Designed miniproteins, single chains. Designs and how they scored, part 38

Each design is a single chain, and the fold is of that chain. pLDDT is the mean over its residues in the fold that is shown.

## One batch from the design tools (miniprotein)

Design m1305
Fold by ESMFold2-Fast:
Structure m1305 (fold): chain A 81 residues (1-81)
Amino acid sequence: DKLKKEVMEKTGLTEEDLEEIKKNVYEALENKEVAEQLFEQILQELLDPKDPGELRAALRSWSDLSDERIDEIVARAVASK
C-alpha cells in the first residue's frame, strides 16, 4: 500500500524485506491484531523514528538484514527526506 511504498522510497528496503518483517511478526505473535499494530508501528518508525536505537533493535529482531544494512536503513529513516 502507500505506507509501504513511502517506507521503501525513504529507507531503501525492498518489498521482499518488508514482507519478511511482516511474516516474522505475524508468525511470532499469536494475536493477529497485536501483530498488525506492531508491524504498522515499525512502518511508522521507519518514516519518522522517535528512537533510532529502538528502531535498530526492532529491525534486528524482525529481519535477517545485516547490521550494516540495518544501520544504513536507520540512517535513511532519520534523514529529513
Scores: mean pLDDT 80

Design m1306
Fold by ESMFold2-Fast:
Structure m1306 (fold): chain A 75 residues (1-75)
Amino acid sequence: GPHPTAALVALGEHYFAQGRYEDAITAYEAALALATSDEERARIYANIGRAHEALGRLDEAAAYYAQALALDPSI
């Protein structure tokens, strides 16, 4: 079956596409708890940052993007 982290990221992306940004963050945070690599965590932090940005939470978005770049500067 699909990896549970990937399934939760896909769920978060689905909520984000619907404008359900708080639900997207919840799904991404669940994915983050299951993530096992820095590259995987960096991608999820970037997705959480993007959802905070969509909500107008610019300071929170900046903090999550900074965490993503610290784990994977190629993001």
Scores: mean pLDDT 87

Design m1307
Fold by ESMFold2-Fast:
Structure m1307 (fold): chain A 100 residues (1-100)
Amino acid sequence: DEERVKRLLQEILGLSPEQAERVLERMKELMEEEGADFEELLRLLTTPEGKAELRRAGARVRDYLANTPVELTEDQVLDLLALEIINAVGAARNQRLGRV
C-alpha cells in the first residue's frame, strides 16, 4: 500500500515522487512515535473517504501557507502536510467508529 499512497500523494496533492516519499516517511515516523498503526493509515488513505480527507488536508495546508507571513522551507511544508493528513484521517476514522 505504500506505493499506492505515494501515487495518491502525487496525483491529489501535486507532489513530486521525492516529495511524496518524504511525506510518507514523515507520516510513518510520526505514527511510530505515537504507537499508531501505520498500515491502517495507508489502507484508510486508499478509500474514497480517505482520498477526500487527503484533498481537504492539502487544501488546509495551502490556505495556511497563503495566509502565513513567514516563508517555510520545503521540509517544513512537507512536515506540516504529513501532520495534517494524519490528523484529518484520524478524526474522520474516530467519527465513523463512533457511529457503530
Scores: mean pLDDT 77

Design m1308
Fold by ESMFold2-Fast:
Structure m1308 (fold): chain A 102 residues (1-102)
Amino acid sequence: LEEKKKKFLEEIRKELENTPSLSEESKELYLKKVEAAVNEDWEKLEEVMKEEIAKMLGLPKEKWTEETIKEALKKKGFSDEEIEEMKKKYKEEAEELYKMVK
């Protein structure tokens, strides 16, 4: 399992490195998401999700809280239902990544 996880992460790193259309920041965030998912670190996955959304919204690090992110998304026109659906999709993608190494 550990060897399979390491190989999967190495393959993802290589694929991201060969994807010039993605920013370095987007590559780093995706790699953090994959790493958290394959290690079943669901707390870390929540942190990475908050970081990704906060960076998309241009929020400074001191405002990377769930409440501040939710408020900022609502100011951008997202409903409570759309925010919950976004979180659900993020977790579903992480579960699929985990299944690939199991």
Scores: mean pLDDT 76

Design m1309
Fold by ESMFold2-Fast:
Structure m1309 (fold): chain A 82 residues (1-82)
Amino acid sequence: VSLDLEFENKTVGEIIEEIFKSLGYEIAKPSKDSKQKLSGRISFENVDLIDLLKALLDFLDKSLTEEVTIEDLQEELKKVEK
């Protein structure tokens, strides 16, 4: 899958929800979320859907224990591009 989205003042859970919605999937907002508000652009090409899901869930878990940025998520997503 491929995607290019800009976020403003969104939590990691909200970003995950919007990514999957843009890909044609309706998902429930995660019950656990860091409350951090992130802003920036996410872009990726040719990512496997399962690799995307794993990367996003790992990033959500990371955001519960440390401060994160959109740039951090973008770096993780680049690692799973094919």
Scores: mean pLDDT 78

Design m1310
Fold by ESMFold2-Fast:
Order: C-alpha cells, then sequence, then structure tokens
Structure m1310 (fold): chain A 68 residues (1-68)
C-alpha cells in the first residue's frame, strides 16, 4: 500500500519523510521523494497507510494525502 503526500514546501516534505521513518518504522517499507513537495510512502499494510495519511492531514503538515 502507498500514500502520496503533498506539502507546502521542500522543507516540510523532508520533515515528513523523517517523521514517517521514525513513527511508522514497523510498517514502513520505503520513502521516496517524487518531486520537491511530493513524498510517496510504501507500507506493508493498507491500515498503516491510512493511519499515516490521517496523521499527516490531522497535524496539518501535509496539504493532501492519497492512499493506493
Amino acid sequence: ATVTLTFENEELARSGAEFATGLFAADLLGAEVVDATTLRLTFSTEGAARAAADGFLKNKSALSAEVA
């Protein structure tokens, strides 16, 4: 399962990747910077992907989140 996150700027995208690596480490298989403001996170489960998307949106660090 993947989560595609968009951020206001590159600094927030980088911080988002670091945050995801720490907080979701058990279920996080990979983190990829797609472009300056877009981060793709790959998770072992859809539940972990949805939880990550909800977390980033709730704390207002990401502008959008798409789970696939």
Scores: mean pLDDT 77

Design m1311
Fold by ESMFold2-Fast:
Structure m1311 (fold): chain A 62 residues (1-62)
Amino acid sequence: DLEREVRLALAYMILGLEKAAGASPEQIKLMEEAVDYLERGEYEKARELFEKAGNSAGVKAI
């Protein structure tokens, strides 16, 4: 699924940028869990985890 592949690529990019920007370990863990759910195609759970991490860019990417 091209749409899912694009969303995954964007989510990985956001995660990398947040790590470089010094996001907290708790925020990073939530975003990594969000990416895992996104890989499984569970978009609702992935979005919820990005919201919980306070990452609006990640929420919009999904």
Scores: mean pLDDT 80

Design m1312
Fold by ESMFold2-Fast:
Structure m1312 (fold): chain A 112 residues (1-112)
Amino acid sequence: MVKVEISKAPLPLLTPEQQAMLDLVHRALELLAELAPGIPVQDLVDLHRAIEEYIATGDEKLLEQAKELFEEILSRVPEEARAALERIADVVFDLLRTGDIAAAQARLEELR
């Protein structure tokens, strides 16, 4: 039984680049929810939170947590949806690794 902590400390103000990155992550997770509507909303919230905190802090533990949450989501989806969701994962983690907002945006548009 996992207790989800809903109260978090205020994050530092994001730079415009960090905010644009988070906005793309949010759009990617919305697309993921559209392709796999059986995913619990709480799993998507937890994933978004881990990524937001990673973008704000640079804490690699949060990046590892986000990767583990994403792999857990992928393990639960039908095989026919999995390839598309893996492409969304690649876009998100490439964005977090490179900071290349334009490349991530173009790749997400191709998946819609």
Scores: mean pLDDT 77

Design m1313
Fold by ESMFold2-Fast:
Structure m1313 (fold): chain A 66 residues (1-66)
Amino acid sequence: MKLSLEEVKVALVRAVQEPDPARRRAILRGVVAQSEPEALQAALEEIKAQTDDPEVLALLEEAAAL
């Protein structure tokens, strides 16, 4: 029941669009729990390359630390 790279990317994009910080953290935690470490890392790197928003970058760093 591990997420593919594409599913992880979609879930992370959805999470950063969530306006509620608590809900965002819950979604990120779920994505991390269901992802292969390599797929999660690759998805995080691709999304980081597409944004310069410090709030989004902080959320991605939080996900990487889980």
Scores: mean pLDDT 74

Design m1314
Fold by ESMFold2-Fast:
Structure m1314 (fold): chain A 109 residues (1-109)
Amino acid sequence: DEIAALREQLANSDLSPDERALVTALIGLVEKGYSSEELNEALQRGADGADPAAAEAELGPDAGTIVRHTPAVEERMRRQEPSARKASQLISDLLALAGRRKAQEILNS
């Protein structure tokens, strides 16, 4: 299970609390069947400084968590923090997984 492998990588990674919260919430959305486009939308809302409470009300607590923690994670990425590189890799892997799952769902329809 690719999600189990990503959760194991998350557990074994030295991430900041913001990076860990963001990646955990993204895993939650992937497990719920959200698309890569929906994950990117939540990340973009966070980058744009959107209200986390509004995102939570619309898309659930994982989306609120993503919006809340994205600015702190982007700041760490700008500072080239070592943990931010690992967080970026996990985010990329999760977006790719969400895309593959949605493509497979369409093919099975």
Scores: mean pLDDT 84

Design m1315
Fold by ESMFold2-Fast:
Structure m1315 (fold): chain A 71 residues (1-71)
Amino acid sequence: AAARITAVEQVDATTWRVTYEGPDGRRAVVTVNTATGEATVTFEDGSTATFTLPVDAREAVEALRKALAES
């Protein structure tokens, strides 16, 4: 089963918050900085992980945001 995006929120001009929900109701919040490509994932248990997104992943986030806004 695929995780789905349940919310996309623009925090500032280059920072986006994306909420993912799995079919089983598990959630994760990803904060993405599109200028630097840095992403921080916050899980339900409060644990966090940070990583750098490749350019393609940053473009994918923008495409998903636009698709969700147009839906």
Scores: mean pLDDT 69

Design m1316
Fold by ESMFold2-Fast:
Structure m1316 (fold): chain A 76 residues (1-76)
Amino acid sequence: SEEKKKKFIEALKEVILSRATTPVAREFGLREAERLAPKIAELVEKSKSKEDFIKGLQELGYTPELAEEIAKKLGL
């Protein structure tokens, strides 16, 4: 649903903002999260485990550390 997609985007933004140390890094991270949110939502639906989801996030360009934090924030 649109509401679920919005919740995912908000969770991603929160994780990125917690790690960004400069305004430029925050802006870039937020734009990337919004751009990748549809693919991340699809990964949540397709992933059978937390490990599969984390691997999928890494394939989208996220670091292992950030991928784990996103998975935790989404309750996986």
Scores: mean pLDDT 74

Design m1317
Fold by ESMFold2-Fast:
Structure m1317 (fold): chain A 85 residues (1-85)
Amino acid sequence: KEAAENALKNAEKELASITDPRVEFMARRLINDLKTVIEKTPADAKGETVSAKTVRLSFGGKAPLPLAEYLAQAISLVDLKAYKP
């Protein structure tokens, strides 16, 4: 849980480096969604491993690599099954 929260904090710091406002908006929304998932995730839960490349593709390949890496790390540490959109 703490590791996922730290990954999201690092992702939020990377938002300042984004030049494209649309990519920044999408990243902020994903970070907020992941914060909700973290609250519902048990401390011992295993997330599904996703790659930074997959995360970048969800932003049309335009997200900075460090942002994508932190987001992939956060996703890998949360139980996405606990999040029902």
Scores: mean pLDDT 68

Design m1318
Fold by ESMFold2-Fast:
Structure m1318 (fold): chain A 61 residues (1-61)
Amino acid sequence: MGVGERLARLLEQLLKDPEKLKAAAERIREKIDEQNIDLSTEEGRRKYYEIATEVLEEVVK
């Protein structure tokens, strides 16, 4: 999926700054927990990718 490819590119960029990557991962976790997203469901996984992409795009700026 195009979303997965975009996420991979953002992760590659953030691997050059491990502190930003860690901060982004923690922020994603907090948003997932806040919205009570169930990653075992297809809907939950879709929402996870959306949140992850948004957070990574913000952190990369």
Scores: mean pLDDT 76

Design m1319
Fold by ESMFold2-Fast:
Structure m1319 (fold): chain A 88 residues (1-88)
Amino acid sequence: SEVDKKIKENLLETIRAELPDDSPEVKAFLEEVEKLLNEIDLSKIHYADLGDLIFEAYRDLLTKGKSLDEVIEDLKKRIEELIKRYNS
């Protein structure tokens, strides 16, 4: 929906504004997050919870020595678990 599109755009803008690094790695992370958000039904997850999970994934990318693919896969699983927990 138009509302879902605006929510996704606002979330991505907020994340971009708060990230301290504009490196190619961070840009690649944001591109993968945008793709993932396009697959997620925002009617089934709270905006704040989704934002928190994305920032946790960014922290994991910086601190845990995981690849981008691993971080995005972990983020996807966490989002799916959260949706299942609150909508089942």
Scores: mean pLDDT 77

Design m1320
Fold by ESMFold2-Fast:
Structure m1320 (fold): chain A 55 residues (1-55)
Amino acid sequence: MSPEQLEERIALLEAARDRIEALRAQGLLHPKSADALLADIDEAIARLREELAAS
C-alpha cells in the first residue's frame, strides 16, 4: 500500500477503537468482547505502522 493509504487505514482503525471504547464505557458492549476487539485493532494498527515505517 502507499504511505497515504496506510495512514488513512490507521486513522480509520483509530476511530473504530475510540468507538468501541465509548460503547464499552456506555455499557452497550460486553467488556470481554470489547477487550478482544480492541486487542485485534491494536495489533492491526501496530502492523500498519511497521509497514509505514518500512516504506
Scores: mean pLDDT 84

Design m1321
Fold by ESMFold2-Fast:
Structure m1321 (fold): chain A 100 residues (1-100)
Amino acid sequence: SKKIQEELIRILEEARALLEEKKAEALKKGDFKLAEELEELIESTDKLIELAKTEPVKVALENAITHLDKAVEYLKDKDPELAEKFEEYRKEVKKLLKES
């Protein structure tokens, strides 16, 4: 479904924008290690967005859930509020998978 694909891409782009904001904050604080790790999450999200444009929608949704799960695990100890927001994105993507 094109509508489900567009909604998935919207969620991933929103998650990406939030990671960019957190990376900018880390750089301002001089936390270059956190900024580098956040950049890796941004790059992984970018790859997922590009794949979502060409993959079968169900595969794209399953890959997004796996990636968001890993992001939540990483963020839990570093930024618990950001981890909560990513858990919300994960729940939204799971709802889309049930509709697909």
Scores: mean pLDDT 88

Design m1322
Fold by ESMFold2-Fast:
Structure m1322 (fold): chain A 67 residues (1-67)
Amino acid sequence: SAAEEEEKRREIAEESVRGALLARGLTPDSVEVTGASSTRIEGRAVVDGKEYHVVIDYKSGKVTITE
């Protein structure tokens, strides 16, 4: 169903956001996916009390992490 596909997409997106942060040496206490599509993932994470915004753009291959 569409709901099951959306949930699976969110789980994959959450893992991608976590992986991007870990690649920067940032271990997240929490991860929230705010947007997920086939071409772009947006999320927020908390690391040591600081909120980070993560954007993964699969069209450009660019990963952006901002505090």
Scores: mean pLDDT 81

Design m1323
Fold by ESMFold2-Fast:
Structure m1323 (fold): chain A 77 residues (1-77)
Amino acid sequence: SEVEEEVLKLKEIFEKLKEEEGGEVSKEKFIKALMEELGYSEEEAEALFRLLDVDNDGVITEEEFEFFLKNAMHIEV
């Protein structure tokens, strides 16, 4: 589905940024990547960041991202 394809692209972006930033992805770089590579608006990218940043610490860890992937792929419908 379109959602599954978007999740895969999001994972690729996260892995790239994680490698560049030494294990965690900052809010600024994540939002910029979503806007530039996936065509998100700034507001949409910020909303997604808030969903991923479970600890509200301003960065996305691998654990937070994996938790999101499991929830996005396996919850509901």
Scores: mean pLDDT 74

Design m1324
Fold by ESMFold2-Fast:
Structure m1324 (fold): chain A 56 residues (1-56)
Amino acid sequence: SRYEENKKRIIEVLTAEPRFKKLAVKNAELPDEYLKLSPEELAEKVVEVVKQREAE
């Protein structure tokens, strides 16, 4: 699905530019604890938030 492609892109971006991890956590309004997650784990959480917001 489109969200699967979005997750892949987020993983790529977070791996290439680690500073975007903090931006991703802030924009998705996730707890700072999520900064400890791998790019893959964080991307899953971000996509879930985006999907929820788009449903509104």
Scores: mean pLDDT 77

Design m1325
Fold by ESMFold2-Fast:
Structure m1325 (fold): chain A 79 residues (1-79)
Amino acid sequence: MDRFNQAIRDYAEGKISKEEFIETGKKEGKDINDVLTLIEAIDLAKEMNDQKLLDEIVDNYLNGVDPLLLKRYAQIYKM
């Protein structure tokens, strides 16, 4: 299992901190700007207390959707 894919689920579920998620992204060779954008998308869904939106963000990222599009989706959904 990809460690970063596990870390995104763990962060979404509140099992790891933002700092731990960023460090996992760095160790797995992820683009830091993409990791930070993902955090913003997940945090928007968490702020709205919308588990369905949170699950959609995680699942779409794991299916190869760009983090910037996921952030935009969460922002539009909040409005």
Scores: mean pLDDT 82

Design m1326
Fold by ESMFold2-Fast:
Structure m1326 (fold): chain A 91 residues (1-91)
Amino acid sequence: MKDLVESLLRLAESLRELAEKEEDPELAEKLRKLAETIEENAESNPIEALKAYAEGLVLVAEHHGIEIDKKKYEEELEKAIKELEEILKKL
């Protein structure tokens, strides 16, 4: 389980990094709040952590229309969800 928690914490770090690069202070604050939600839920509620990450990606896309490879981010999220589902099935 430590590897899953570490992966979720890395997703939180990626949102914090996006917040630091963000010029819109309102969006930056929302991204920091979502990163905090991931950090708080990584161990106890990993599904909620993944949902917070997905919400962060949607907010970035909505506010900036950024030319980010959305497919790569969606694939990373899908991999994380699949790994989590497989772990939960073994519990």
Scores: mean pLDDT 73

Design m1327
Fold by ESMFold2-Fast:
Structure m1327 (fold): chain A 60 residues (1-60)
Amino acid sequence: PYKPLSIAERALIRAINAGLLPSDARLEDLHSLDDATLRRIAALAGVSVGALRRALARNP
């Protein structure tokens, strides 16, 4: 969609597009990643890793 997605949804899409997660990955898969991978995904999504972690806590 043209509209901005939630932080967690944006992170998921960016991770899939970057090849960090498979195309059928879900939001739950983000929570199982290590700190270094989450930092990369947060940067790709244009957010801080703290913001990403808070977004994932609301939708694990």
Scores: mean pLDDT 75

Design m1328
Fold by ESMFold2-Fast:
Structure m1328 (fold): chain A 70 residues (1-70)
Amino acid sequence: KEKELLLKIAENLKRIVDAARPLLTPEQQARADEAIREYEKAKNGSLEEIKEAVRKLQEVVTEIRRALAA
């Protein structure tokens, strides 16, 4: 059940990245794509790996939002 919630959070974060993609610099896109790749790998692993990957995705989305607000 916890894993299902984390996967839903990650899918929402991926949607935010996709929606923001036309506004991102190449460096921001590369960072977001790396975090998404780490998540795709981690979702087939342990709950702890999924938690860490989702945390990294959340950090990237937060950085993107701060950059767009500046």
Scores: mean pLDDT 81

Design m1329
Fold by ESMFold2-Fast:
Structure m1329 (fold): chain A 69 residues (1-69)
Amino acid sequence: AALEAQYREATARLDAVDSAIKQAENMAKEAEKKGDKTLADMYKTSVEKLKEIRDQVEAELAALRAALA
């Protein structure tokens, strides 16, 4: 059903966001090691933005979980 498809889609989006957060965190650490504070700050800002998106997707998943129960 459409609801199960939305749940799988939201789960895939969460996995993608989690991967992007890890990548951005690693890039921030590498930039810090190179002394590039501007680049490190840019990646840290990206991590914060991605965490906001993650929270939204987690809320969507919680609502879908309740609807599927």
Scores: mean pLDDT 85

Design m1330
Fold by ESMFold2-Fast:
Structure m1330 (fold): chain A 89 residues (1-89)
Amino acid sequence: GSLEEEINKLLKQIAANPALTPTQKANIVAFIQGMVDDAVAKKNEDALETVVYYTKEIVKKLNDGASIKEILTIMTALHIEVSAEFSKS
């Protein structure tokens, strides 16, 4: 869907970011992709929207020169919020 197209665009921006090492790029992309795959498998659109929102924030912060520590903090928040969406049953 359109959310999956948006996330793919955002993941390509992370993979192309020159401020990140190849290992950091691979780890961040794999982490986000795992949550996308889980949200899609669960057919949880709210979780997928949450992944898109936080991935946009990661891209924005990377473009603003944020440290890897700040990016890891956002990734932790993303994991918590996606887990919360999966618990809404």
Scores: mean pLDDT 87

Design m1331
Fold by ESMFold2-Fast:
Structure m1331 (fold): chain A 59 residues (1-59)
Amino acid sequence: MDALNTLSPEEVKTLGRGLVGLPESHFALPYAEEAMAGLSDENLAALPPEAQARIREAL
């Protein structure tokens, strides 16, 4: 949870672009829970829409 909160919005955007190309298993419930519970609204909004949708679906 805390690791994602230490990233800047720009770093979150860059990682999110890479995450869109990852298999669905990378958006499994534990990762989605970390992203939604630990990540600030601003950092979550910085993710590409595709990454946001995959995280939401994994919940």
Scores: mean pLDDT 51

Design m1332
Fold by ESMFold2-Fast:
Structure m1332 (fold): chain A 90 residues (1-90)
Amino acid sequence: SLREKVEKVVDLINQGKYDEAVKLFKELFEEDPEKALRILLFYALTGKVSPIKLYNFFKKLYEEDPELVERIAELLGDPSFLETIKKDLS
């Protein structure tokens, strides 16, 4: 299920395996953007993902696919998240 695959992304993030996490998440996001993001956020909000590791994951995701992160920012309604990542990469 999509949930089990997002749980695998969370496990990879918690292990610091950001390249593998990004690759898998991109595939899931293309399958169902809103659901993949909602499940990931649910795990973040319930303390199943470290905020620092989650940030490192999104930073890596932006380096590989900035357009996808812009789509995530739109879905979240929070452009400040994208601006913070852009500053750290400059």
Scores: mean pLDDT 82

Design m1333
Fold by ESMFold2-Fast:
Structure m1333 (fold): chain A 75 residues (1-75)
Amino acid sequence: SLAEELEKKYSEALARLSEELLAELAEFEARLLAANAERVAELVASGDKEAAQAFLEEVYEERLKLLEELIEKQK
């Protein structure tokens, strides 16, 4: 699935990030998850698997963009 492909790309990119930036990444991811908490709760309550999958893929794409920005920042 797209989510699995994005997760693989994320894992590969994460391995390139310095240890010093791991805490910054965790902070950014915590903020992203908090911002999406209401939508996640809505999707869980609705039981709409297709909408939940699409949202998960979108969140993974945003997480990957954020990780790539941190990698550029460390250069």
Scores: mean pLDDT 73

Design m1334
Fold by ESMFold2-Fast:
Structure m1334 (fold): chain A 71 residues (1-71)
Amino acid sequence: EIERDVQLGKDYYLQSQKAKAEGDYEKSSQLTSKSVGYFLRALGLGLDAGRGEEAAELILKARKEVDEQVK
């Protein structure tokens, strides 16, 4: 499900940014990889369903919300 994979990608991205803020760059890198994997999966599912633009917008919004939250 597109929305679930976007939410998981968002959650891992937030965790990666928090780890980076704490100086744990190894954990941040691992969490970033998980985030990217879920976002790519969401985009692929969106493209297959003819909802590629919607999926891309959800991913961009999720990333922006995390960036604004952690600054």
Scores: mean pLDDT 85

Design m1335
Fold by ESMFold2-Fast:
Structure m1335 (fold): chain A 80 residues (1-80)
Amino acid sequence: SLADEAVAELEARAEELREELKLTDPEILKEFDEELERAKAFLRAWLAANPDISRAQADAVVDALLTSLRARLEDLLAKA
């Protein structure tokens, strides 16, 4: 389904972000896992509430969630 594809893309791109930022701190990795689970839950709920959504609209929400996740992780890394 579009929802399963969007969630899988979010997971894959989040994992690429984890590798790009070279996350090694156990506390930051825990925050990464928790934020990703929240983002996945939000995306699933949002897609369920918007059943007529286009792929382009779903992709835009995934992009927004990844942008937010990156900003949170970069903030945590700057304070480490």
Scores: mean pLDDT 87

Design m1336
Fold by ESMFold2-Fast:
Structure m1336 (fold): chain A 68 residues (1-68)
Amino acid sequence: SPEQERLMAEGILALDVERLSRVLSPETLRRTRARLDELLQRYLAGELSLLEFLERAGEVLEEAGRAE
């Protein structure tokens, strides 16, 4: 269900952001949150599939980890 997929995507994002808040600088965390929010908005607009959203979100999180 699109509604259940949306809730799952939002939930996964929230958990990843919470985890990163313990290791990233506040500046990097803010930029990472903004990038993830842009991806979520594109997914909600139907521009990305759930799989594409998760793959791109994973890339953003990996880049954030390397930046510190």
Scores: mean pLDDT 76

Design m1337
Fold by ESMFold2-Fast:
Structure m1337 (fold): chain A 69 residues (1-69)
Amino acid sequence: SSITLSAGELKPGESRTVELPASDGVVYVLFEYEGKLRYVQVAPDGTITSSDPRIAATLTGNTLTLTAL
């Protein structure tokens, strides 16, 4: 099963922290960046997939940090 979370709006240069639930499936984190909906995917093994290279995503434990460049 997939889980979808919202991180709100990110502005250039802003960082935001999202606590991820334990999941047996992919977690999608949605946010707005420069007026457009963006997302990152986090697999159960911690693999992160970002569709936009201007958004850096790092995972420490269950804490995901999104940084808009």
Scores: mean pLDDT 82

Design m1338
Fold by ESMFold2-Fast:
Structure m1338 (fold): chain A 80 residues (1-80)
Amino acid sequence: SLEEVRAEAERLIEEAGRILGEAQENGAPEDVLEEMRRLLSEMLDLYRQLMASTDLEEAKRLLEEMKKLLEKMKELYEKS
């Protein structure tokens, strides 16, 4: 459902923020932190589009793009 997709998108944003926070606490290099902030910014743009959408299929596509960006953030965190 659209409600479920929106709830999942919110959880992805919360997870991305948590990962960035942990990377900062663990002393990740500034270039890594800059890339993570860029990815979070892109996720927030997709999140705004998703929350404005009334089309379930569009919302699902936006959610999948957010998931891809979160995976990139996780990869950066694991390498930092």
Scores: mean pLDDT 87

Design m1339
Fold by ESMFold2-Fast:
Structure m1339 (fold): chain A 68 residues (1-68)
Amino acid sequence: SMPSPVAQIRAIFERISRLMDEHPDIYDEVVRLVLEYQEWVRANPDMSPDEVLALWQQVLAEVERLAE
């Protein structure tokens, strides 16, 4: 079975955490980025799990770009 949106979001955060550990030079920028998006999600509690997943997929892509 395909993983749920919640399980996919968890995997995204695990990958972001690994990238931060591997690339300490981007740590502060990634923390700022994640906090900004967490605040935005908290401000929009009516978002569906799929909408929240799509948001965190975009954040992961930005973090992966910073790690290059």
Scores: mean pLDDT 86

Design m1340
Fold by ESMFold2-Fast:
Structure m1340 (fold): chain A 74 residues (1-74)
Amino acid sequence: DEAAADARAYLAKIDEYLATTPSLSEVEKRVIEAQRELAEMIIAGAPWEEVERRARELEEELAPLVEVAEAEAA
């Protein structure tokens, strides 16, 4: 309930960011999509063990992309 309310507030912030930001990098878009997926799982009442597991999978998948993007931005 409180976690679902917090997740909904977070999704609203994502929607606001997307509406006010004229463009996103591909890496930023993937990170936002991952965060949105996790928030939707929380709203759906998924167990924290499942959310944690998915978060780790997404972190491992996205970490190399973020690292490359940061290196290219340097």
Scores: mean pLDDT 76

Design m1341
Fold by ESMFold2-Fast:
Structure m1341 (fold): chain A 62 residues (1-62)
Amino acid sequence: SEKARELAEKLGKEAGVPAEVVLLGIENGLEAGATPEQIAESLEESVGASKKLAKELALELE
């Protein structure tokens, strides 16, 4: 969705990674059965992404 793309671009810019990498990471986490909260925590720890934006993106993709 367009909202997911915009959130991924914001997260990618903050973390210094491409938006596509952010989207794939979240999609893989959801497919593996991780919650939006767990995915957001993982992204904050691994790439320094905003936990709030990561959770919002994960909820959008759910």
Scores: mean pLDDT 80

